Designed miniproteins, single chains. Designs and how they scored, part 103

Each design is a single chain, and the fold is of that chain. pLDDT is the mean over its residues in the fold that is shown.

## One batch from the design tools (miniprotein)

Design m3807
Fold by ESMFold2-Fast:
Structure m3807 (fold): chain A 108 residues (1-108)
Amino acid sequence: ATARERAALETAALGAMGEGRYEEAAELLRDRVFAVAVGEEGLPTLEEEARRVVALAPSTTVVLGVVEDPRLRGSEATEAARRAAAALEAQGVRGEVVVFRLRAPAAA
């Protein structure tokens, strides 16, 4: 994607998240986001998935969506996302990391 397309997608997704429209934010990023759940096993998995994504799509701008695992407290998902972004940058890949705080779907 071009830088302009990426910025537009990020702006739309962040706007949706800011308004509490988390499902719409996830849909906007679906085709470009490799969602990684972050939990007790999730931190090593996040780093491994970041490496796999880079290997599979080295010429593509990678957007990693990190779904906040309710088993983790506070900033752990954000910290894991920052580490994944740093790993992508260290490999020369233009990766973006978005942390989703998706609430459970409203009980029917």
Scores: mean pLDDT 51

Design m3809
Fold by ESMFold2-Fast:
Structure m3809 (fold): chain A 62 residues (1-62)
Amino acid sequence: APLPSDEYLRAVLYIMAGAAYLSAGDNKGAAEAYEEAARLFERAGERELAEAAREKAREAAE
């Protein structure tokens, strides 16, 4: 199988960062991390994952 793209791997790291920010009570940091993950998933061609990450960002911002 081909290796995941750098954009995909970086998006996963931002998802993990967003979850860590939420656990710390930093909703703004979480929203920003999830928005960056969404951009990276979009660049990687992962449209469904990008949409899921945007949903997480919206939930964190509320």
Scores: mean pLDDT 83

Design m3810
Fold by ESMFold2-Fast:
Structure m3810 (fold): chain A 67 residues (1-67)
Amino acid sequence: VDKLVEEAEKAFVEGNYEKAKKLAEEALKLDPNNARAKGVLAGALLAQGKDEEAQKLYEEAKKLGLE
C-alpha cells in the first residue's frame, strides 16, 4: 500500500488530481485507515473544489494520525 500512497502523493504534487484521487482510493481499498491516503484524497478533492467532502476526509485523516 505504501507504493500506492507514494504514487498518489507524487501525482498530487504534479497537479494530476484525478490520478492522485484514484491511487489514494486504491490504497484505501487495501488499508481503509491509511491516514496518508485519506490526506491525499482530501487534498485532491479540495483542489477540485469539493471543499466539504475534502474537509470530512481530512478530519478522518487527522483522527488517524495525519498532521
Scores: mean pLDDT 77

Design m3811
Fold by ESMFold2-Fast:
Structure m3811 (fold): chain A 60 residues (1-60)
Amino acid sequence: MSERLELEQLIALGRMALSVGDTELAIRLFEEALRLAERIGAPEEVLEEIREGLEEAKRL
C-alpha cells in the first residue's frame, strides 16, 4: 500500500476515534499520522490538520 494511503487511513481513524470519545486511541493515531506525514513530506495543510486533531484529542 502507498504511504499516502496509509496516512489518509490514519487520519480517518483518528477522526473516528475522536467522534466516539476514544481520546487515547485518537492521540496514538494522530501521533502516528504526524510521524508518517513528516517522513513523506506531506503538504503543510495536512500537517496542520493532524496537529489540530491531536490538540483536540488532548483537550478532551
Scores: mean pLDDT 83

Design m3812
Fold by ESMFold2-Fast:
Structure m3812 (fold): chain A 58 residues (1-58)
Amino acid sequence: MEITGDPEEDYVELVRAFLRGEVDPELARKAIDLALKSPDIEVQKTAEDLRKELEARE
């Protein structure tokens, strides 16, 4: 898992790994938090949806 400093790439990779059970939910939440700080509103909305999915999986 590589974090490139691109919030879109980072949150997709970490959330995918979390859904596969390959990474803990805390790390996935960190990636989502980075995406929520994105200036792109579409990225923010996608991160919010993914965050809700992670919460439902808990």
Scores: mean pLDDT 66

Design m3813
Fold by ESMFold2-Fast:
Structure m3813 (fold): chain A 76 residues (1-76)
Amino acid sequence: SLRQKGANLYTAGGIAYVAGDVYKEMGDLETAREAYRIAAELYRKSAEYFRQSGDTEGAKLAEEKAREMERKADEV
């Protein structure tokens, strides 16, 4: 289902987010930045699927996470 695709992408975004934080703490800022950018893209795709499935709350949360990841990528 579209909602399940949204949920799967949201989970994938979370994994990329955690990877970004780990690489940042290790001092690998280039890899951290790339991981945060990947997380942002995954969260944006998640939001699109949630919106198409009628999950407005899921879409909003995924969009908020995408913006957070974009900020983290720009600030490392």
Scores: mean pLDDT 91

Design m3814
Fold by ESMFold2-Fast:
Structure m3814 (fold): chain A 67 residues (1-67)
Amino acid sequence: SVADLYAALSPTGRQVVDAALAGRFAEAVRLAAGLSPEELALVAQILSTSDDERLRNLAAYYARLSR
């Protein structure tokens, strides 16, 4: 579930998700620079489930960075 993915994140990973969901995209991008590829993939999975196209676009961006 999305909740299980969120619980698996580090404190920084959770801050990235929280910032993105709050519309603080610049903060989400800045904080994500410190995440491992594995955590970027988890964040991308969480954000990809959103009905908001901007969050899905951010998810695609993070998924590309995790490769």
Scores: mean pLDDT 87

Design m3815
Fold by ESMFold2-Fast:
Parts: sequence; structure tokens; C-alpha cells
Structure m3815 (fold): chain A 92 residues (1-92)
Amino acid sequence: SEAQDAVDGAIGSAEDAVRAAKEGNLHQASIYAVAGAIQAVSAIDLGATPEDLRRAAEVFRRAAEEIEKYTGDKEMARLFRHVAEELERAAA
């Protein structure tokens, strides 16, 4: 479904952002972070299941912790935390 594609896209983008950040490619990490946030909002709007939204939220929370740890980028980490909060709220 489009909702599941959006969830899978959001998770993939968050994981790619963390990978790029660990490699020191902060510009690419920012591009993936924005893409992941947009896909997460789309997943909510498309009515993704609570289970899929919770799975995405967990990935975004871990991504926030890893980005802050490896880059010190508080803005990108805060974006990922806010997206996780919205996903958790939509899953409730």
C-alpha cells in the first residue's frame, strides 16, 4: 500500500541519514533526514497501521540518538525526535 511504502521509505531515509552522518557526510545526512520526515508525515496522512507507525517511531528515536552522538547536530536530532513523537501520537 502507499501507506506501507511511505513507512518503509521513512525508515530507509532515517537509516541512510545515520549512515551518512557516521561517514562525516553531514550535507547528505541532512537531505536524508528531510526526506525521512516528509515520508513519515505521508505515512500518517495515508493511514499507516499503528504497528508500522510505532516501528518507524522507534527507528527515528534511535536515529536521533546516533546523530547527536556522532555529529553533535542538535537540530537534526531534534527533527528526528519530533517526527518520532508525531508517529507515536498517530499510533495511539
Scores: mean pLDDT 89

Design m3816
Fold by ESMFold2-Fast:
Structure m3816 (fold): chain A 71 residues (1-71)
Amino acid sequence: GLEELLKKLEEARELVEEGIRNRDVELAQKGVELGREVLELASRVLPEEVLKKLEEEVKEMEKRVKELEAE
């Protein structure tokens, strides 16, 4: 359950960081997509306070990828 979601979230973070480091927009976008999937699944099982933090994290990932795309 939750452990699998946290593992996927960590994978999403790694993909975004690697994509940004290597200026690989496709890889970074894949990380954001995975983060969005985790957020959608988590919204059904996690408390609202935890969900807000996760939503902020995914939004920050999206923002960083958008900045990379604009370069």
Scores: mean pLDDT 82

Design m3817
Fold by ESMFold2-Fast:
Structure m3817 (fold): chain A 70 residues (1-70)
Amino acid sequence: MFGEKVRELVERARELGFSDQVITLLLQIAGLKGPEEAEKVLERIKDMSNEEALKALQQELDKAIKEHLA
């Protein structure tokens, strides 16, 4: 279910040491593209610092917003 996958996504991001700001951007991506796509994004950023992850997630969110509106 959507809620369970979102909860797993948040738990995993916290385990990786990501900030609340990173988690918030991941949740926004999950809302626009679904939790499966957000999980793929998390896999790409898992070895990044919080600063690197924030930049990558902002780019992914901007792309997701454009795709959602198109």
Scores: mean pLDDT 79

Design m3818
Fold by ESMFold2-Fast:
Structure m3818 (fold): chain A 63 residues (1-63)
Amino acid sequence: MTLDPKALEAEALIALGRMAIWLEDYELAIRVLREARRLAREAGDEETLREAEELLREAEERL
């Protein structure tokens, strides 16, 4: 099965967003998670989209 490159990129950006949240760099987390959300939506990856939206809300609440 060939994965959509946009879905793979979104997953990588989610990993970066999680790391940014761990480092308390919420501004960076918000930037990379917004890009992940956009790519996941374009790829039709609802699971990755939901994950990006959940992490984005957490980062925004921490600002």
Scores: mean pLDDT 82

Design m3819
Fold by ESMFold2-Fast:
Structure m3819 (fold): chain A 89 residues (1-89)
Amino acid sequence: MRGQELLERAEELLRRAERLLAEARQAKAQGDMELAQELARRAIELAREALRLALEALKEPEMSKEEKLRAIGLALRAIGIEFEARSLL
């Protein structure tokens, strides 16, 4: 099931992006602005890839209603992570 595989990959990338964003905030709190910006840029890259995968999953012909709602949720989560990470740049 291609759509389900895309959603699972998107979710994995979002979990990694969230961890990097948390680490970026901690680095900023410690005064390490260079590390904070590096981690924030990496979080943005992962969030953008997750958004791409979630949107691609929505184009799969055999996606259930539940899977489509999950894809939309992951896309919104990815957009949120990018906005938060951009605040650190």
Scores: mean pLDDT 87

Design m3820
Fold by ESMFold2-Fast:
Structure m3820 (fold): chain A 67 residues (1-67)
Amino acid sequence: AEEQAEINLRLARVSLEKGRPERAVEHAQAAIDLLGPDNPEALRILAEAYRKLGKFDEADEVEKKAA
């Protein structure tokens, strides 16, 4: 479970670096499903992906959970 979560976090970061924020949301959400809804690293990656998609309201909500 932790190994799968780490893989999803890595894939989410790589997706952001390659300009694929939609894929980054997918992988960050998968990591959250494995690590729990309050995992700050996964939530921060998800918030960055939402910002790149122009979904600033969703990004703000996710950042509040990560704080």
Scores: mean pLDDT 80

Design m3821
Fold by ESMFold2-Fast:
Structure m3821 (fold): chain A 63 residues (1-63)
Amino acid sequence: MAPSPEQLEASRRALEEAAKKYGVTVEEMRAILRGEKKPKSKEFRDKLIEAVTEAARRAQAEA
């Protein structure tokens, strides 16, 4: 897989949006995604995955 810089940017923005939405830091977000830290709830983790996936799909459509 070779994501473009645009797709990486979209993923980063999705993480920032999700972090703000749920009142946590981006660093905590990344730790959870890396499996370094357990999320407070499965629903929270699921929403993060959804947001990142949606942003990536959106960026692809914009290309």
Scores: mean pLDDT 68

Design m3822
Fold by ESMFold2-Fast:
Structure m3822 (fold): chain A 77 residues (1-77)
Amino acid sequence: SSGQNLMNNQVNQGQNTLQQSQTLSVDDGMQLVSQTNTNNTNQASNTSVDNALSLGQNNASLMQTMVQNGLQQLQQL
C-alpha cells in the first residue's frame, strides 16, 4: 500500500541500523532488499548477537531453506 511504502522509504532514509535491519528482515525475498538487510545486519551484529538472531528469525526465506535442508537430509537416510 501507499502508506506502507511511504513508511518503508522513510525508514530507509533515516538509516537507523538496528530498526532498519529489523524492518528489512521481513522483506518479501527481493535480492536487493536482502543485500541491504545484510549490510544493516552486519552493523547490528557489531552491537548485539541478540539483534542478529532476531533478524534471522524474521527472515522467512532463511527458515524455508532450513526446512528444505532438513527434508533433504531425511531423504538421504
Scores: mean pLDDT 51

Design m3823
Fold by ESMFold2-Fast:
Structure m3823 (fold): chain A 58 residues (1-58)
Amino acid sequence: MLTEEEIRELLERGRKEGIFATPGGQDILQSAKDNGISPERLEEALKKQREIREKLEK
C-alpha cells in the first residue's frame, strides 16, 4: 500500500513520464494536488490515462 507521500511522488513521476501529457491527465494531476484525491481514485485515474495512451497506438 502506498502512503500519501508516495502517491504524490508517483503523480509527479507519471507526469514527467508523459502519462499526464494527455489532455485529461494534467487535469487529474491538478485536481489531486488541489482537492486531495484519495489513493484509490488516484491509482484508477493513472490506469485510465495509460489505457487512453494505449488506445492511441491503434
Scores: mean pLDDT 62

Design m3824
Fold by ESMFold2-Fast:
Structure m3824 (fold): chain A 69 residues (1-69)
Amino acid sequence: MTKEYEVTLGPFDSLVEFLESIPGVGRETAERFVAAIRADPSRLAEGWEALLGVYNGEITVEEALARIA
């Protein structure tokens, strides 16, 4: 049971590193984004779609954060 939660949390650690790899995001923004999703995990799917929009240049990082905050 605890290991199942670890599987869910594992992607967040990888997600922070992935977000940090995006020059426009930076470490602090990546950690804030992940923290917002962790505070409300029900927003994970919407947060991921917003992140893809940022990666594709369709929306800004601040817009993506506003969708989760």
Scores: mean pLDDT 64

Design m3825
Fold by ESMFold2-Fast:
Structure m3825 (fold): chain A 78 residues (1-78)
Amino acid sequence: MLSPEEIIERAVEHAIKAANAKTKEEMLQHLTKMASAVSEYDNLLAGEVAQRAYKLILQGKSPEEVAEAARELILKGL
């Protein structure tokens, strides 16, 4: 089982990679890995974090903004 710190680290890593993805397929692969990391703690939170990151990426938010939003949601959900 991942620690809360490890869950946040992995989720943020994949959020950044999703935001930097050059294809929709690559983006979805990283969002899936982000959700998988968060699901170690909470499946509902995993879905919320993935959906929020996806919406921000579609809105053209920076990788830094997407990563921060993911971190904030996970910290609030802990």
Scores: mean pLDDT 84

Design m3826
Fold by ESMFold2-Fast:
Formats: structure tokens, C-alpha cells, sequence
Structure m3826 (fold): chain A 77 residues (1-77)
């Protein structure tokens, strides 16, 4: 499911496994039909947050927007 893929991607990013995070991101894009640019940006934000151990207010707002776009794409299936 979309929620499972998001959870797996977040876990991989937190573990520093950027390759796995990107693989789950690709599966998320295929499952939802979201544009690659939206999915790739979400993956990059998760990876950067994982490396930094924190997220800026600007990044948090962008994360929420990207997540909403992905969930909306999934609803159109």
C-alpha cells in the first residue's frame, strides 16, 4: 500500500540507506502515478532530514505539500 511504501522509505532514509529509500520512492511513484519530480523531491527531503537529524520549517512545509500531491494522485486511480 501507499502507506507501507512511505513507511519503508522513511525507515530506509533514517537508517542512512539512501539507495533503498530511492528504490521505495520509485515503487511509490509507480503505485500512485505521481509525477517523478514530486516523488524524487520527497525522497530527497527524507534523505536530507535523515542525514541532518532535523528538518527546517521550509522543508516541513514542502514535505507536507509533496505528500498531499502523492496521496491525491493515488486517489485518482
Amino acid sequence: TVDELLREMAAAAKAGDEAAARQFGARLGAATGAPPSVVDRLVELMVRAGRAGTISPEEAREFARLRDEILEAARRR
Scores: mean pLDDT 79

Design m3827
Fold by ESMFold2-Fast:
Structure m3827 (fold): chain A 61 residues (1-61)
Amino acid sequence: SREEKKKEELRKVLEAMTGREIKDLSPEELIELHAEIAARELNLSPELVEALKARLREYFE
């Protein structure tokens, strides 16, 4: 329930960012996709990408 709500919230954010439907992804897959998009859009260093992934994993705690 709590994890599903967090997945749904992150999925909606990613759908808004990408302009396409994102469904049936695990939390780790959503984290990887979010970090990939943020790295591209914000020109993040590899260290900042790993920090973002760590924070997103905490979100699914």
Scores: mean pLDDT 75

Design m3828
Fold by ESMFold2-Fast:
Structure m3828 (fold): chain A 57 residues (1-57)
Amino acid sequence: SDIYLRLLQKDLGASDEEIAAIREAVAAGDRETAIALLQRLGLSERAARHVVDVMAA
């Protein structure tokens, strides 16, 4: 239900499965896995950490 994640998905060209994996990692508290998945989509480590922080809040 994160609108920001949907906008980011469109910008990065990510699949629904890739976004679901990121959501699952954040929900599980697996911050490092979520950061790594976002970096694979083309985000820098700093940008990926920021996205995870926003999603976890």
Scores: mean pLDDT 79

Design m3829
Fold by ESMFold2-Fast:
Structure m3829 (fold): chain A 93 residues (1-93)
Amino acid sequence: SNARKEAALHLTQALFLVLVAETGLYLGEDPETIRKTLEAALEHVERAAELASPEDIPDVINVAQKVLEVARRAGFDELAERAEQIIEKLKSR
């Protein structure tokens, strides 16, 4: 379906942005730049969660967990909490 394709594209974009943020963190890039990159990744995860079929929810959770891991390592507590809330809501479905 078109919604499933759109969800997959949002997850692909989120995963790419997570890798960009991880690379930036490794290279000592500006924290605000890394934060904005992770915020964009999480927005794509949220859109994917809205569009995903039930069978695709594990993939959405997987990408959200990657955002959570990078946010925790960078000390972005609000982003980490937001990612945790998304994961918990998806697990309860």
Scores: mean pLDDT 89

Design m3830
Fold by ESMFold2-Fast:
Structure m3830 (fold): chain A 98 residues (1-98)
Amino acid sequence: MTPELREQEAATAKRMIDWLKKEVDELLKRAQDAVANGATPDEVQELARKAIRLYFALLVAEAMASLVDPETAEELRKQIEELRKKIDEVWALIDAAS
């Protein structure tokens, strides 16, 4: 058990989650705007591609959460679950914009 390595893993996981929160919130706003104002098929396709990429990034963050201490892991998993729900909302909005 290397305390320094675990601290570095926790810091990296937290940074990834913070980045994902910003990216998911931006994507959610863009998807909402697409429903409100209309979107071209190309714009809908771009939203879908970004949603797929963020979903895979979320899976990486989930894997990283398994490497940190149990308290931090529980906190990160709750945040990951909230982000997953937002990505599901993005997909519903993409479907509505299509």
Scores: mean pLDDT 82

Design m3831
Fold by ESMFold2-Fast:
Structure m3831 (fold): chain A 61 residues (1-61)
Amino acid sequence: DLYEKLLKELEAENKALGNNEKITELIKEAKKAIDAGDVQSFSDLMGEISTLLFEEKKKRK
């Protein structure tokens, strides 16, 4: 399942960053959206998660 794989990759990245609480909550919301069949909300949440992960990685370079 492509969506499950994407979510697991984001979970792994967030874990490597020390489990940022906001990113953790957005991942939960993205899973909830895709479980409900809301692909648009899932896509929007994935974008937000990716942006926050990028900013956290940028701080730790």
Scores: mean pLDDT 80

Design m3832
Fold by ESMFold2-Fast:
Structure m3832 (fold): chain A 62 residues (1-62)
Amino acid sequence: SSIEELKAKVLEKYSDNPEARKVVEEFAEEALKLEEVDPRKAAATATAGAIRAMGIALDKEL
């Protein structure tokens, strides 16, 4: 699925940032759970996870 593909790409980007990777994994898991009910909301959830992970990486501390 496109959600699994997005998850893989984002996790590769943050290979050395375990906090960012954990956020990506958690949001991807929620997105996959929503995929059968609301595919658009699932995609939005996965994207939100990627954005939050980017914020963590940019903050360096949190």
Scores: mean pLDDT 76

Design m3833
Fold by ESMFold2-Fast:
Formats: structure tokens, sequence, C-alpha cells
Structure m3833 (fold): chain A 83 residues (1-83)
């Protein structure tokens, strides 16, 4: 989870670069989802973090971004089941 939290925090910290890559609307969705999910991981709630990312994936107009968010959510759910 820590590696995923770090990646999510990097999205938040580099919001301007994310906006350059995917556009401001998709970037705003990603940054907000990443911030909320990173906070949930820090609180130890990996299932909540996964749900936040899955919700963002459903709302994303970009299919590549949606797929990446779903993959991250799946990894968090797998980690929650292992420990």
Amino acid sequence: AEKTRRILQEVVDNAALVAELVGEEVAALLVEAARRAAEAIEEGDLEKAAEILEEAAERSPDPGVAAALRAAAEHLREEAEKK
C-alpha cells in the first residue's frame, strides 16, 4: 500500500504536469481521487481507498485513466486481503 500511496501523492504534488498530460478536467478528477485515496491508505483503510479509485474510474471520460484507476484499486483490494 505504501508504494501505491507514494504514487498517488506524486499525482497530487504534480497536479500541473498531470493537467498538461490529460487536460484540466480529467486532472482535477485524478488529483482529488488520489488525495482522498492516499489519505485512506494512511488511515489503514485500503478498501476505502480502492472504492475511491473505482468511483473516480467510473466518472473518468478517459478510458486509459479509468483502466489505470481500476488497476490501482484492484492492487489495494488484493493487499487488504493478504494482510
Scores: mean pLDDT 79

Design m3834
Fold by ESMFold2-Fast:
Structure m3834 (fold): chain A 89 residues (1-89)
Amino acid sequence: SMAERIAEKLREGAREARELAARLSDPRSRALLLEAARHLELAAEAAEAGDLEAAREHVAKALALVREVAADPAALAEIEAYEAELEAA
């Protein structure tokens, strides 16, 4: 179903956010990405329940947290270094 596909993608996003958090040195940036992952998991649960409005609200909160991390040049540089490491592997 559409809800199942949306929930799967949101949970994948949560996993990716947690993997990125583990690679960041700054505890604030790690905490923000872990909170983004939590919101993506809540969005997946809302989507499975058929509450697409709640799912969108949680996705918006997760996106705002990710943007806050990306606004820190030091955190962004660490993320870009991790992406380059993954491409080289």
Scores: mean pLDDT 84

Design m3835
Fold by ESMFold2-Fast:
Structure m3835 (fold): chain A 114 residues (1-114)
Amino acid sequence: MLEELRRRVLAILDELLADPRANPLLEPPDLSQNPDYLKIVPNPVSLSEIRAKLEAGEIKTVAEFQALLEQLHQNVLRFNSPEDGVRHLAEELYAQVAARLAPLLAEERAYLAA
C-alpha cells in the first residue's frame, strides 16, 4: 500500500475506533460465553486485529482493508439475530467507512494501473 494511502486508512480506522458505537466490534465475542461462535463464524476478525495488522504492514492494499471490514460486517450479520441492535450498528458503521474508502480505492487503482 502507498504510504500516504496507509496513513489515510489509519486515520479513518482510528476515527471508527474512537466512536463509542464501535465498542461491540473492538474484540470478538468471548468464546466461553458463546461456544457456538466459531461454528457460525469460521473466520473471526475484530477492529483491534485489523488495526494491529494495518500497523504491522500486513494489510497491503486499501481493497484488502475494505475486505476485512466487510468480513467483520458479515460475521456480525451471521452471528447476531435480526432484532439485535449491534447488527444494525455494524451495518451503519460499515456503510459510513465504505463511503470514505471509495476515493482511496480509486486513487490506489490509478497507481496500480500505471
Scores: mean pLDDT 79

Design m3836
Fold by ESMFold2-Fast:
Structure m3836 (fold): chain A 60 residues (1-60)
Amino acid sequence: SPEEARERVRRIVAFLDEKGKTPEEIEQFLRDLLEQVRENPHFTPEEIAAVEETFREILG
């Protein structure tokens, strides 16, 4: 679901922060993840939009 997609992105960010990744490394990881999500046929357009929205909230 879109809500579960948002929650997973937030958990990934928390995990990377716990591992001592810099904000720049987290941003790059999220950009790469978003590209992979866009290429994955198992994600709905609504789930892709939810990931993109969460990505913008974290970076902007």
Scores: mean pLDDT 80

Design m3837
Fold by ESMFold2-Fast:
Structure m3837 (fold): chain A 61 residues (1-61)
Amino acid sequence: SPLERQLRLLGEALRRLAREDPELAREVLATLRSHLPTLSPEQRAFAERVLAETERLIREA
């Protein structure tokens, strides 16, 4: 779906941001996480996975 494609691209951008600017990445993650309740269950599961992976990268930085 278009949303899944957008989330995948966003995930790639967040992965790069997490390495370059972990603090900004954390702020972006908080904002995106606040929108999870507005997504369908399938979209939410996908988004949560992307956010969790990005959060892991921030912790490793």
Scores: mean pLDDT 77

Design m3838
Fold by ESMFold2-Fast:
Structure m3838 (fold): chain A 70 residues (1-70)
Amino acid sequence: SAEARELLEEGVRLAEEGRVEEAVELILKALQMGLSLDEVERLGVRAHLAGNENAVRAIREAIERYKKES
């Protein structure tokens, strides 16, 4: 959904600002709202290639929490 994608984009922005835990919460919420796990994993790959280490951490943690809670 558009709302889930917006939460993902805001989460990445917060991670770039060093607000990793807040980023995790928004990305996790996007996944819980039905955003594709594959789409979020692909974004993690892009973040890694871009050198955005905080975004990689936030995405990895959100995916791990999502899988544990699902």
Scores: mean pLDDT 85

Design m3839
Fold by ESMFold2-Fast:
Structure m3839 (fold): chain A 65 residues (1-65)
Amino acid sequence: SEVDELKERLKKAAEIFEKRGDTETAKVLQKIIDEEDPEAALRLGRAFLDSLRVQYPEIVEEIEK
């Protein structure tokens, strides 16, 4: 539920970074998406989204539509 919703947003972010040529950021996002522990995935994903809101607010707006 909450972790699945977060992972779907992270998948959208990874696709955007891949299209922009930022393959390293896309790889970091993929590692969080592949995290099997839901508590760890939520913690890491939320921390990443918080950083993303500061540096790329336009990407956060797009993935939260």
Scores: mean pLDDT 84

Design m3840
Fold by ESMFold2-Fast:
Structure m3840 (fold): chain A 56 residues (1-56)
Amino acid sequence: SALREKAEELEREGERAAAEGRHADAAYLFFQAATYYEKIGDEEGKKRALERALAA
């Protein structure tokens, strides 16, 4: 689905930002990914993305 593709894209962008040391951007991107996972009912994806945001 388009929403799942967007969630996965945002997670990849967050991972990229974190690898580049852009921690605030990484946190924002992971929070956005979590929002998209929530919209599609993916509780595991949401939890994972939120944990990554807090670790960023």
Scores: mean pLDDT 87

Design m3841
Fold by ESMFold2-Fast:
Structure m3841 (fold): chain A 92 residues (1-92)
Amino acid sequence: GSMAARGLIHAIRAAVASGATPSVSVSGDTVTLTVRGAGPLAREGVERAKRAAEEAGAKAEVRQEGDTVTLTVSGLSSTAITAVALEGIGLS
């Protein structure tokens, strides 16, 4: 049951690898990944994370505003949220 967390972590790493700026916020059972300066690699990572979350039974939505892409995933387990939050802390 870790596919959603794995997808989000891969999206964060793809954003960093592409030179984009990812940030993670958590509210209840919802994780929001915001990627600024998102190029094709970062966007592919976000789309893969969306698919992984949906396959895991979570709800996922992507919004794009210019070069900023936001992925919102809801219905995550506490374990999945903790794993993604820990990866997000590593970005600071």
Scores: mean pLDDT 80

Design m3842
Fold by ESMFold2-Fast:
Formats: structure tokens, sequence, C-alpha cells
Structure m3842 (fold): chain A 78 residues (1-78)
């Protein structure tokens, strides 16, 4: 999970996102999971402590196609 988060951040930087926008993305991701940013980072570091459901949610949110990416894409097309 930590490697997936790192890959996602690098992809966002490659797409031209600023460090501030990346921090906002992490806050949105944490809110979607009902946790703080600090708790989100601990969940990523310790995936073995997660339930099967929590792990699946994190994997889904770290992949292309999560809500934040779709919202950005829609705003750019309209």
Amino acid sequence: LEERLKERIEAMKKAGMTDEEIQEFLDVLAEALGVSREELLEMVKNPEKLTKSERADLVSLLDPGFDGFKEASKLLKE
C-alpha cells in the first residue's frame, strides 16, 4: 500500500499537480475513509492491521478512477 500511494503521488506530480494539490488529495482520501490524514498514513504503512474491507477500499481509492480523479477530469471537459 505504501508503494501504491507513492506511485499515485508521483503520477499526480507528473500530471502537473502542485504539492498543495497533493496535500488536498490526501485530505479528501482520508475524509472518504472517515479517518484523519495521520491515520491514513498509518493504515498505508501497516496494511496487515486493516480489515479485508478497509484494505479493499484503500486499494480502490489509490487506483486510477477514484472519485477525485473523475471529478478533475469532468471539470476539465466541461
Scores: mean pLDDT 66

Design m3843
Fold by ESMFold2-Fast:
Structure m3843 (fold): chain A 57 residues (1-57)
Amino acid sequence: GAADAADAAGAAAATGAPPPESATREGFLWNQRAVEASRAGDREASRRYGALAAEAA
């Protein structure tokens, strides 16, 4: 896809469905935090917790 489409896809992925492939307990907890932050409208917090979940996985 185009750079603009790739950017839009990246943004959607950051706030979209949680990463169900997290294998660790810690990753699961951070994923849960990310979902809660996303629901609260805190994209920055959601991305932060999502990154921690990915790192733990």
Scores: mean pLDDT 66

Design m3844
Fold by ESMFold2-Fast:
Structure m3844 (fold): chain A 90 residues (1-90)
Amino acid sequence: AEKAIEYLKKAKEYLEEAKKKAKDPSLLEKAIEHLEKAIEAVKKGNFEEAIKHARLAMGYAGKAALEEPSVRELAEKAVEYAEKAIKELE
């Protein structure tokens, strides 16, 4: 599961960078919160909870990408890495 944690951390890094460019950080903050919960769930061996939180993070990040062109590329990269993390946990 170490590789899943690596991907979730990369997703979080992209969202933190997106947050710096965001006019409204609220969706990105929710996405980051869920990535942090996903990382903790992986560390505890709770892969079902980790996948649930990673999917919620993808949803919030995807919505941010649609609402703000300035954060789109970074938010889309975060979604890509969260998806890679889910594949490692399935």
Scores: mean pLDDT 88

